# Designs tried in a protein design run: designed miniproteins, single chains, continued (2). Part 2

Each design is a single chain, and the fold is of that chain. pLDDT is the mean over its residues in the fold that is shown.

## One batch from the design tools (miniprotein)

Design m4036
Fold by ESMFold2-Fast:
Structure m4036 (fold): chain A 108 residues (1-108)
Amino acid sequence: MSIEQLLQAIEASKEAVLNSSSEEETAKKIVSVLLSFGFKPAKILSVLQNKVPVTAEELKNPDPSLSEEKQIAIILAAASLVAVQLDFDPNSLKASLVSALNQTIEQL
């Protein structure tokens, strides 16, 4: 994707956290954002399960030439930082993300 698309995905995922009242709602909206930018559910699930690392530099200066897995990891990391600041439980959010992705895969 372009740098503009990656930045839009990051901002849309942050907005999903800010406009949500629960970890489950946040997770469903984040998954919807990632799917709208063309990421496949199985790849998103793989990134979550494999705990793809994100550095502070990668988060500050997102590079669209990075692997698709790194792009997904950066988007998820940005959203997760906002979620923690809003006192959402990171473990509940991760579990809800995995659940939402599994439900999406089962419907495909």
Scores: mean pLDDT 81

Design m4037
Fold by ESMFold2-Fast:
Structure m4037 (fold): chain A 99 residues (1-99)
Amino acid sequence: MEEQLEQEITEGMVLIGVGVINASPDKPLSDDEIAEDIRFLKRLLELTKKVKNKKVQIEALEAIIKEASKLISQSTDPKLKQEAQKLKEEAEKELEKLK
């Protein structure tokens, strides 16, 4: 019962991702930066699904929803808006499962 190292590492990675989102300045992004951020959020969402700590999952899902909403509002590319919207909806569905 001293072994939760894999979960602790996954939780740490997710919390670092949340920290990156929270440290991001609220300024206009280029479409290339939006595409990179969508890729980052997709990876963060997959890691979040592996986390067993409900509190960490909720915090990460809320951060992903917030950042995806920002990317939707800032994107001028319809494909990037659709990808960010899909990501937001997936994170919202995961969050509802935790209620």
Scores: mean pLDDT 81

Design m4038
Fold by ESMFold2-Fast:
Structure m4038 (fold): chain A 103 residues (1-103)
Amino acid sequence: SLEEIINKLKEAYEEFIKGVREVLKDDPELAEEVISRLKELFNKMIEAIKNKDIDKVREIALELASFLAEVMERYPDKADELRALFGRLLGKLNEIISELEKL
């Protein structure tokens, strides 16, 4: 259901935010910068899912991937830990897009 897809996205967001705080625990200002932008993108994605706009969901997922790549480039000392965390998030987003396409 649409509600289940939205709940799955919210769970993926909460797990990712928890991971960001743990990886960046020695750099709380960077953590809050990343979390702030992610909150904006996840809110946009929830609205796109509510509207069943798959093209917009894909657009936001690409915007998210680009943002995460920029963060890793800007903070190379955190890149390996962030790369693993970001890979898990992007995998979950691909699953969400696939489930939305089946509605």
Scores: mean pLDDT 82

Design m4039
Fold by ESMFold2-Fast:
Structure m4039 (fold): chain A 72 residues (1-72)
Amino acid sequence: LEEKAKRYKELAEMSKTGKEQSELAGKNMSERFPDRSESFQKSKDSISAALDESYKKMKERYEELKKKLLEE
């Protein structure tokens, strides 16, 4: 159970990190290429939405396993 909880926590952290990196990349690219800002905004929003879904799912599974570990 601990190994599975750790795995879901890692996946949640990866999704969070990916979202942060996507946000930063979108901002930097929008600043450098204002004429393509809308395209970059749409891309980062799409990636952020997908990563939010992944984070929510993995965090929920992590919390469930964490609760079971504490209720031994």
Scores: mean pLDDT 74

Design m4040
Fold by ESMFold2-Fast:
Structure m4040 (fold): chain A 72 residues (1-72)
Amino acid sequence: ASTTLVVGLLLQLPEEVRAPTARALLEYLRTGKAEVPEGVPEEVFRTLVEILDSMPEARREETARLLEELLR
């Protein structure tokens, strides 16, 4: 999995859940814990987490920066 795949999947989510999802993924990257945001299927959120877990550390850092940009 790549940073582009995570960002691409997030952009396919409805606009109203993108920021909550990006925030939850950032929390996961910081603490190893996250709650599934309201309005996001658990399976989709779990898939995003599994993609992040498959990334090397440098890719996770790049993904975190892009997720922060999505949050404004």
Scores: mean pLDDT 78

Design m4041
Fold by ESMFold2-Fast:
Structure m4041 (fold): chain A 81 residues (1-81)
Amino acid sequence: KEIVEEILKKLESITGDETDDINDAVTELVEKLKKEHPELYELVQKRAILENKILNGDLSKEPEYKKVKEEIEKLLKEIKE
């Protein structure tokens, strides 16, 4: 429960600048998430892929990236409830 919130906070802090140091901690949290909530883990992976495309200049992916982010937040709420 706390793990999922930590993942979101760290993902929010990732702006493509310092992915390596933050990524190790996020990866550890994501591994725990994968075992407990595989659907949420898949959304986190999809978010990373979309973020990479936006960094390549494909700004048309921004709406999809935001949608995936919202889906992650919705699943978090359902998991907590």
Scores: mean pLDDT 66

Design m4042
Fold by ESMFold2-Fast:
Structure m4042 (fold): chain A 87 residues (1-87)
Amino acid sequence: AEVELELDGLTLKITVTNFSEEEIEKLKEHLQSLNPPALVISQKGNTYKFELKLVSGKDLEEIIKFLESLGYKLVEKDGNKYTLVKD
């Protein structure tokens, strides 16, 4: 499974592909726990997109740590774009 994170200012776009239903629920709960000013969720096939407004850039670090706790590893960072993969 794969996660792509893109940060544009304080707007974070998360694209997840081939997540289990349990992993989707856990991610949704974690993002809601950050009390973002806005959170939009959309689904198309096996791809979920989350768009949220961060309170600060530290929220990105917490989201990455959360994904790492699920077994995802950061494999690529290109400026404001991050890719995490789970075996």
Scores: mean pLDDT 82

Design m4043
Fold by ESMFold2-Fast:
Structure m4043 (fold): chain A 85 residues (1-85)
Amino acid sequence: LEEELRAALKAAVDNADDPAAVEAAMARAGEAVRRLAEEIGEEEALRLAGQLAAEAAIEAAKKLFEGEEREKAVEAAKEQLEKAK
């Protein structure tokens, strides 16, 4: 299930330029989180989903931005993740 969630988030990153593909991938990610909550509990599933979503956001920033803008976007995503802990 963690692997399924990671694969869905990766699909969203890989297809970031296709809104329909991103929407489908995010729907799959939501279903994976629901199933994870059934196995490991809602709090732990949301914590894991948040970590994986932050990793996906960093990868998306690397693909969508270049140079200084990419560095700033990646740092902002990492800072948000650290503050959430």
Scores: mean pLDDT 73

Design m4044
Fold by ESMFold2-Fast:
Structure m4044 (fold): chain A 76 residues (1-76)
Amino acid sequence: SLLDEAKELLKQGKKDEAIELLKSNPEENRELLIEEAEKYEQVGKEAEAKGNLVAAMVAYHYARELYEAAGDYEKA
C-alpha cells in the first residue's frame, strides 16, 4: 500500500520522499495517516515502558511525521 511504501521510506531515512508520497492524496489518506501515527505512538510507549529509549524515540519520530502529514499539529 501507499502507506506501507511511505513507512519503508521513513525507515530508510527518506523522510521527504515519504511525506511527499503521503501528501499526494492527504484527504483520502488522512484517516490512515492518523491510524498509523497512533500505532507508532503505542509502539513508542511500549518501548519506553521496557526501557528501550532508542526504539521509543524512533517510533515517536515516525508518529510525529505522520501526524504532521495528516495536518494534526496538536498531536505532532
Scores: mean pLDDT 73

Design m4045
Fold by ESMFold2-Fast:
Structure m4045 (fold): chain A 70 residues (1-70)
Amino acid sequence: SEEEKERLIEALNLSPKQREIVRKAPDIDAALAAIKAYIREQAEKGGVPELGEKEIAEVEKIVAALKAEL
């Protein structure tokens, strides 16, 4: 739902561009997949793929806690 996506945006403290990616997704699982893909792509472009994977691990941890309430 839109409310679930807004909770995800707030919990992850997402940038305006990342918020747009989440809001375009049809559900929270698709939103999570899209934001993880974006983080990976940006990390690769920046030459720091290891930091991207670390950020994704933190995102998954926060989302697992959020999904337990949804």
Scores: mean pLDDT 77

Design m4046
Fold by ESMFold2-Fast:
Structure m4046 (fold): chain A 78 residues (1-78)
Amino acid sequence: MEELIKEANKVIEELRKLIEESTDPVEQQRLRALIAGLETLIDELKRETDPENREVLAQRLKDEIESAKKFIEELKKK
């Protein structure tokens, strides 16, 4: 769990750096949306006390991290 949150925070930092480097408003909007999604899931996971719901949220966070990493890879190929 803690490792997953740390990974998510690392991805958020990479996305923030890409926003600073980007000159495309559409790209910046997509990057901000990914950050917002990750931050929301991290907050929900930290607030959740039910173990079953925490596992569901952890899986959603893992899926969102994977989606964000894929987008970062696509941007790096430009």
Scores: mean pLDDT 82

Design m4047
Fold by ESMFold2-Fast:
Structure m4047 (fold): chain A 80 residues (1-80)
Amino acid sequence: SLSPRERAERRLREAEELLRRLEDMVRNGAPESERMRVAEELYGLLAELMAEFPDDAEVAARVEELVLRLGALQAELQAQ
């Protein structure tokens, strides 16, 4: 099975992929319901990462970066 570090890296890659997909959906004018579904999946994954790796400073920093990017994307969408 995957080591804890390998699991963290895999899930972080999944989160980065979901964020990129969400950015693409916003750019392409995808329906709000579809964007919300992907955003909810991303938030769930980030919460799971923080719960599983609470003492991992690298994971915490990367999750914080993704949360800030997601928040900025949502703010940009509301401004449009």
Scores: mean pLDDT 83

Design m4048
Fold by ESMFold2-Fast:
Structure m4048 (fold): chain A 70 residues (1-70)
Amino acid sequence: SEEKQKLLEEIKAKRDAQIDKFVETLKNEINLPDEKVEEIRKIMRALTDRDLAALEKLSLEQLKDIVKYL
């Protein structure tokens, strides 16, 4: 459903923004090399994709009920 896909896209966008902020913090605080920053970003985005695949198994109504806690 389009509505369900839109909710999943919103969750993904929020998590991607959080990941970007986190890896920028690592770069600034522990002087992590750019190559390692991108490696961590890829790993964290892959974890997000796994979570989204699990959430996709929920009905639209179930996803709407829990999205406020995500």
Scores: mean pLDDT 85

Design m4049
Fold by ESMFold2-Fast:
Structure m4049 (fold): chain A 95 residues (1-95)
Amino acid sequence: MKEKAEELKKRAEEIQKKNPELSEENVTEEAKELAKEILLEQIKQLVEAGKLREHIPKLAELAKQSGEPELIVELLREAGVEEELIEEFRRLVEE
């Protein structure tokens, strides 16, 4: 899983540098999908390490900056995070 997260991170950086010919909409959508996969793998690693709760505030900040809190909620559910922690995340986003 760490190997896949590393690969996706490198690919996201390459897409930003390599694709001047893609429409801004296409670049934005592809970058969002790759960021989603990177975040999912990072969340899974945090769950396995028992450190996810410590990172919920950071994820809430990211959701506020992106304007897509439901995207992060979807990733948390996909990673098998408890609904109680997802509720805490939503509460922090609403502040």
Scores: mean pLDDT 69

Design m4050
Fold by ESMFold2-Fast:
Structure m4050 (fold): chain A 70 residues (1-70)
Amino acid sequence: DLAEKGGRAAAEAVAETGSTAEAAARAQKYGNMTPGGAAAAFMGARDWVARGSLEEAERAAAKAVQTNRA
């Protein structure tokens, strides 16, 4: 599943660098087929981030969806 692959790559980027900006870049790279795929990739990254902070993960996911539409 392309969305899962993008989310996986984003989560790995956060784990490696500690940067959500890098997570977004990797999600775009691997989920770069449709805008919906990019949004789903951010949702995948949220699952990993939520392991540390649920509220922050939800805020990041919502912001990513808004940015993807803009």
Scores: mean pLDDT 54

Design m4051
Fold by ESMFold2-Fast:
Structure m4051 (fold): chain A 92 residues (1-92)
Amino acid sequence: SLEEREREHRELEREGARLVIKRLREELKKLEEEIKKAKKEGKDLSELKERVRRIKRRAEHLARVFEDRHPELAEEFRKLAEKAKELEEKIK
């Protein structure tokens, strides 16, 4: 039925978003450690800064995409974007 298809579609959206959230969190954690190491070694941080910016932009975009249908997931993406912004600010 139309209602069953709508329910299945919402379930798939939630599952997909949760996988993306998990992957973005793991990538940010890895980037945070790479940034700490690069800072300690006096290496150029330009590439790491751009990678953090890309994650921030993606999280901000997905927060907007999910805001109406899945506000809880949108909030998780906003928190990810905020964490990425904080990390970017540490890469002066």
Scores: mean pLDDT 86

Design m4052
Fold by ESMFold2-Fast:
Structure m4052 (fold): chain A 71 residues (1-71)
Amino acid sequence: SEEEIIDEVVEKYADLAAKILGISRETARELLRKVARDFLEGKTRDEIIEEYPEFAAFVDEIEQIIRELKK
């Protein structure tokens, strides 16, 4: 279940995150997996932004999709 949610987040946002952040597709996938896992493990939005500040623009969208997929 959690791995399916992580895979959905990565599949949906990896290319867009890579393009907007100016990073490689592989780096974007790794960051998205970490952020999604952190949300699933109960870390707050602010804690995730503190660890990955360059990723702040996507954190709110990722939180929303995870909340929808957990229902």
Scores: mean pLDDT 78

Design m4053
Fold by ESMFold2-Fast:
Structure m4053 (fold): chain A 80 residues (1-80)
Amino acid sequence: RPLTPEERARQDKLIDEVVAELVAFAREQGLTPEQIAALEAMRDGLRDFAETHGALTRAEVRRSLDANGEPVVELRFELA
């Protein structure tokens, strides 16, 4: 079933928010412009994934430290 305009708008907003948070984190960690551009390209991959597997209904970005004290980001998505 095609997404309604409202479902698509919510999905696009969630994707934009997730990518913006990842890019902000990557800049804080000193990633190169090329690495940041690759993260920004994830927008297209997430949109394609959602068209195949169902609309994104929730997205969560969690910042934490791993067992070695290294900064990590975890992503959680929920689908319709």
Scores: mean pLDDT 75

Design m4054
Fold by ESMFold2-Fast:
Structure m4054 (fold): chain A 68 residues (1-68)
Amino acid sequence: SPPVVTIAMPSASDEVIAEVQAVVDEARARAAAGEPEKTVLRAYLERMDAITRRAGLSGDTAIETRIT
C-alpha cells in the first residue's frame, strides 16, 4: 500500500490540517500522473507557503510532516 503522509500542526485548525493534506495528496497524484517533477514541486511549495503564512504558522509554530 502507498505510504500515508500525516501533517501535524499543533496550533492549526482541522480545516488547515485538511487543506495541507489535500495539497500533499494533489502533489502525489500529479507526480503519479507523470507531470514534470519541477512543475509539481514548484506548485506544492507555493501552496504550502501560502497556507503556512495564512495560518500564522511561519515563525510562530513548528510544522511536522510524518510518513505512516
Scores: mean pLDDT 67

Design m4055
Fold by ESMFold2-Fast:
Structure m4055 (fold): chain A 71 residues (1-71)
Amino acid sequence: MELLQKAIEYGRQGKIGEMVDYARKAYEAGADPEEVRRVLERGLASAYTAQALGADLTADIERIEELLEEL
């Protein structure tokens, strides 16, 4: 799944907004919900770590939690 691969890449780079955008597109395109969940959970862990270090990621964390609820 090309969209899910992009989500993984953006998540690994700490580009949380882009990660969530591509994860949602992958889910809508029929990606395995379990694979999407793993990408989102990894991104969420990274977002919390960055937020603890002073980044403002409240909106991105909310978007991840919303998509996780839909899976």
Scores: mean pLDDT 82

Design m4056
Fold by ESMFold2-Fast:
Structure m4056 (fold): chain A 80 residues (1-80)
Amino acid sequence: PLTPEQEAVLKRLEELVKELREAIANGDWDRALQVADEIIDLLRSITELTPEMQARLAELLGDPEVQAVIWEASARRAAA
């Protein structure tokens, strides 16, 4: 079972993925990259990766479009 803290993180991630999908659909790439940065920061805050957490993360981040924008944001961070 997930802790309340882990459930809160997953709920926030779900909200951010929804915002990211909306930004992509609207062609708002600046907003999409901002939301992707927030997702990266949230993922970096996760200290315990149980199999249940890993499965939930894979489901939430399984969209190829979402993955592509997160990768782009990560690459821009590395280049900056």
Scores: mean pLDDT 82

Design m4057
Fold by ESMFold2-Fast:
Structure m4057 (fold): chain A 69 residues (1-69)
Amino acid sequence: KKELVELQKKANEGDFEAQSKLSVLVGEKVREEVGPGSTDEASAKQAKLAKEIIDEYEKEAKEEEEKKK
């Protein structure tokens, strides 16, 4: 959870290692939620969920930075 938000922050800063690691973890989480599916519908759901996960981590990272004083 919080570890993934931290990785997203580093990925946004251009950390190649963090980007690679985050990509793998998001991919695993998407596969676990939707399954490996090879249909167009499954692929669309996987892409949508991946975007939602990334967007949520990015939003939480920004909110956490704003709350820290």
Scores: mean pLDDT 70

Design m4058
Fold by ESMFold2-Fast:
Structure m4058 (fold): chain A 87 residues (1-87)
Amino acid sequence: DFFEKYAEIDEDFIKKLSPEAQEALKKLNSNKPLSGKEAADIFRKLAEDYKKLNDPFAPALEELAGIAEKRDTVTNKSLLEEIKKKR
């Protein structure tokens, strides 16, 4: 699924992203909570880069951004639970 996809992104795919998106992905994978606003900005940056690559997960990343911005803090686990609840 989309969470497994971005959590396990290989090195070759990461190199195709913008430096800004690479930094954002590193922050997201740091195992610490992020503010909802910060997480939303990260997901929107990733969605933009995924859209340029014609990746089908771009819409899922935009959905995660919408979920994250409504929260004070988020983790990868909490975002996965929200998507599982909707799907």
Scores: mean pLDDT 67

Design m4059
Fold by ESMFold2-Fast:
Structure m4059 (fold): chain A 87 residues (1-87)
Amino acid sequence: MEAVKEIVETFEQLLKNEKLSEEEVKVIVNIHLDQVGAGVLEDEEIVEKASKLMIESGRKPLDKNKPPNEIGKEIIEKVKELYEKYK
């Protein structure tokens, strides 16, 4: 459960500080879920819960775009670190 909180906080910080659009949030979530499907992350249920919360947060209106591919990599790396720490 702690891992879910850490992942959600990471996503919320990105949404709050990076000014992501809803479309970009969806792309980032898809990249993250693709890594889980590739066996990079072990707990798909945790990832699904975090993804839902991230999408909900991404409904806040934002005025600038971030490259979703680059942000997606950062999220994946951070999530991997969190999983390694809390396994």
Scores: mean pLDDT 47

Design m4060
Fold by ESMFold2-Fast:
Formats: sequence, C-alpha cells, structure tokens
Structure m4060 (fold): chain A 62 residues (1-62)
Amino acid sequence: MEEELRKALGPLEQAALDVYEGKITIEEFKERYPDVKLTDEEIKRIAEEVRGGLETMRKALE
C-alpha cells in the first residue's frame, strides 16, 4: 500500500509529506530541491494537503 501510494505522489510531494511526519526537516527538503522556491509555510501547506489526500485515498480503497 505505501509504495502504491508513493507512485501516485511525485518525489517532491513525498518529501513534503516526510517533513510533515517529522522524518526530515524543512532545511533537508530545501537541500533536496534547491530549484523549488517554496517558503517554509508553503512546504507545510503542501505537506498537509498531501496528507489529507492520502487519507482520502486510504479510506476510499479500504
């Protein structure tokens, strides 16, 4: 299930989710994606949106 959900997410979105889960820091995310001109708040918002989407998918798949 986790790998299948990861295929639905881009690597950027997966990294943002990792920030939300506390697996990596915001600074680590920016080091991974230096071309992504996102603020700390924007990264957090993307992570929360991705988490919500995953939760919705998980419930739909049962």
Scores: mean pLDDT 71

Design m4061
Fold by ESMFold2-Fast:
Structure m4061 (fold): chain A 86 residues (1-86)
Amino acid sequence: ELQSILEKIGDEAVEKGWSLQEALDRLLEEVFGKKPQPSAAENYAVATYEVIKKLGLDLEEILEELKGVPGEAAQAVAKLLEKELK
């Protein structure tokens, strides 16, 4: 199912000419939902990070985009990316 979501978002981003920010917002919405449970934030962060890596996206650009996204799940992903880039 996660792989299916990745392919869908990737295809939509290419077809619609989405910016990295738009694609990331859609990915976060699909993976985390609108109201993720706090206890699940770390698991969603790990899953989202693996997704980002597999899509070959620029981790630094994604980190900057995530800093603008409110919520614990997005902040958890940002921390994970920051550690990976360091």
Scores: mean pLDDT 62

Design m4062
Fold by ESMFold2-Fast:
Structure m4062 (fold): chain A 87 residues (1-87)
Amino acid sequence: MSPFKQSLLTWLEEVEKEPSDEARAVMVRWASKELLEYIKENKDVELAKEVIEVLKEAIERWKESDPVTAKVLEENLKKFEELLKEL
């Protein structure tokens, strides 16, 4: 795994530790933008698939406890699925 992939995945894990749902939602939007740009530039189909799976799992975990972040994750899931179709 590239250092950049590892850093982004680790950063997503840090989002889970953020106690504020508003702050988590902002962090998820920023990380998703960075990941989308990286995947698009590098044509990294494997990372796109990994991110989609992580987002699906996060949505299931957070939909009851943090519906705000879950909604942001659902919006970003669609963006990654659309990007994967273009790769």
Scores: mean pLDDT 73

Design m4063
Fold by ESMFold2-Fast:
Structure m4063 (fold): chain A 57 residues (1-57)
Amino acid sequence: APLRVTPVVKDGIVTAELTDVPPGTSAEDVQRAANEKAEEAAKKLGVKAQPVTIGPA
C-alpha cells in the first residue's frame, strides 16, 4: 500500500498521523510527506501546521 498520512486537528494545530508505511521507507521521506500533508490541511482549515518530528526526542 502507498504511504498514508492523515492530518489531525487539535487545539487549532494540525499534526500528522502515519499509517501504511512500506518497509524500507526512509525517515526523511516519511517526515517530508507528513509535513506536506499537515501544511496542506492547515491551509485549507485556516489553522497552524505543527511540523512532524520523527526520531528520538
Scores: mean pLDDT 64

Design m4064
Fold by ESMFold2-Fast:
Structure m4064 (fold): chain A 64 residues (1-64)
Amino acid sequence: MEAIAEEAKKWLEEQKKATKDEKHKTYLDSLEHSIDRMVERGVDEETMKKAVEAMKKSVENLLA
């Protein structure tokens, strides 16, 4: 789980560095916070993977 969370946060940071839109940066920051909260709550690896996949799809749609 921790490795999946760290990889997802690294990917979100790269997306944040690539965007010029402050609203998009704020949204990406909120997703990183959501990942941190899921780690704090001790969600299982499968739940984390599904959440990360949903987040990536949302980011791809947002930045398209």
Scores: mean pLDDT 80

Design m4065
Fold by ESMFold2-Fast:
Structure m4065 (fold): chain A 114 residues (1-114)
Amino acid sequence: MEAKKERYEKLLKETIEATNGLIEKGGDPDLVAKLLFAAIGLHGLLARLGSDEVVEELSKELREAYEKAQKFLENADNKKIGKAVKEVEKAMENEEELIKLAEELIKEAKELLK
């Protein structure tokens, strides 16, 4: 449980950072949407493991990332974004699939950010 919580905290933080980095760079809107909704899913998993000061701070960071992403995605294709969100929502039905998807999205974002 402890190691699992620390892993999810780190993964959520990296997903939020990747989302913000891609927004600032003017990256792929589809990837921004996928990262944002993966972060929302990870936050849900983390909240189930127990709320503490770290989880509360990550919740604030996620809210700020959400507000930035909404503004960034205003000019994106709503149908394409909707499809990307549904892909992540399907992964959210299984904890391990969501974790794998988040790790893959972070890796892709890191390659684009350099």
Scores: mean pLDDT 82

Design m4066
Fold by ESMFold2-Fast:
Structure m4066 (fold): chain A 70 residues (1-70)
Amino acid sequence: DAEKLAKLRERISKINAELSKQMMEEIAKIKKDGAERNDPKAEQAELNALMKKTIDELIERIKKAKKEIE
């Protein structure tokens, strides 16, 4: 179903744009906080946790979009 695929693609694009913007803002904050603490290992751990959280949120939002599109 080409129409459903096109709609899903548009939804995924919007989800990607939203999560990408949020992730970039959080990365900037983590790097600033990490610089103040002078703890690059803690900074890297927080960045890794953010990446995992963002991937998990992306997967869940895509699953929800697929269910809503049928």
Scores: mean pLDDT 81

Design m4067
Fold by ESMFold2-Fast:
Structure m4067 (fold): chain A 82 residues (1-82)
Amino acid sequence: MARERIYKLIDETKKEIEKALEEHKDLPVEQRKSILLNIVKKGYEKIKEEVRKIDPNDRSLLVYVDELYQLLVEEARILASE
């Protein structure tokens, strides 16, 4: 159940990335990259808050979240360069 909420937040972050790419398609690559990275950071903070509500010291869940954050950062970087 708690992981389902985390999955939902990840999906919401991905949707915000897709929307930002469409809305800001005419901006320079570096500015688009900055916008996308800010969306990823915001999503990551929301996910961390959900983890803190469950168990603030859950190391395994925090590792999982960090791995997902790295994947989202790389995805945003790749998409912004397209």
Scores: mean pLDDT 74

Design m4068
Fold by ESMFold2-Fast:
Structure m4068 (fold): chain A 72 residues (1-72)
Amino acid sequence: GTLSGSFTVPAGAVDGTATAVDKDGRIVGTADIDANGNYTLTGLKPGTYTVVATFTLDDGTLESRVETRTVK
């Protein structure tokens, strides 16, 4: 299945990556986060995932955000 969503992009972000983690703590996929905060992960099995966004800022700072999503 496909999991798509969005994160608020921090001011000064130059890169963003979304990482999907399954219920057992395994990383099952990664995707780039676009300039509007949107990401799409494909090929996922049905289930509940924790999606972790990691943004790299122009000053070298890292910012993270987390959401829970379900793939049907």
Scores: mean pLDDT 84

Design m4069
Fold by ESMFold2-Fast:
Structure m4069 (fold): chain A 66 residues (1-66)
Amino acid sequence: SSLEEEIRRRGAEALEKGKAKIPQAVKDHEYALGEESDGEEDLEKATKSIEASVKERVEQELARAA
């Protein structure tokens, strides 16, 4: 049980940390391109990508731990 709890905890921490970095990463990307793109769409897509990636990793590690 402790391994499963640790996997879920690490997943939650990774998601929180990833989400916290997204706004700055989107701004850095827009600055590098020199364009005023729809940063809100980029932020939403980046957030969804992080959430999906973390969820998949957690599920895979839980399946391996079972």
Scores: mean pLDDT 68

Design m4070
Fold by ESMFold2-Fast:
Structure m4070 (fold): chain A 81 residues (1-81)
Amino acid sequence: TALLAEAERLTEEIKRVARELMDMGEISLGIGYILRAIGLLEDLRRAVAAGDEAAARQALEELRRLLDDAKRRLSDVKQRM
């Protein structure tokens, strides 16, 4: 579905930001973002399989917020180095 494709794109973008954090030595932060993104993607896949559009949209919105948070954290780490 379109929601699943968008969630997969957001998850890959979160992984890219997380890998940049890890490249800067913030391994635990990067791993944390990757694990949370995987969890939200699985929540969305489960909601889609159940036909629960509201739960799927909620998981997608949480992925968007997680990406924004990861980008802010990366900016903070860069500024404090």
Scores: mean pLDDT 87

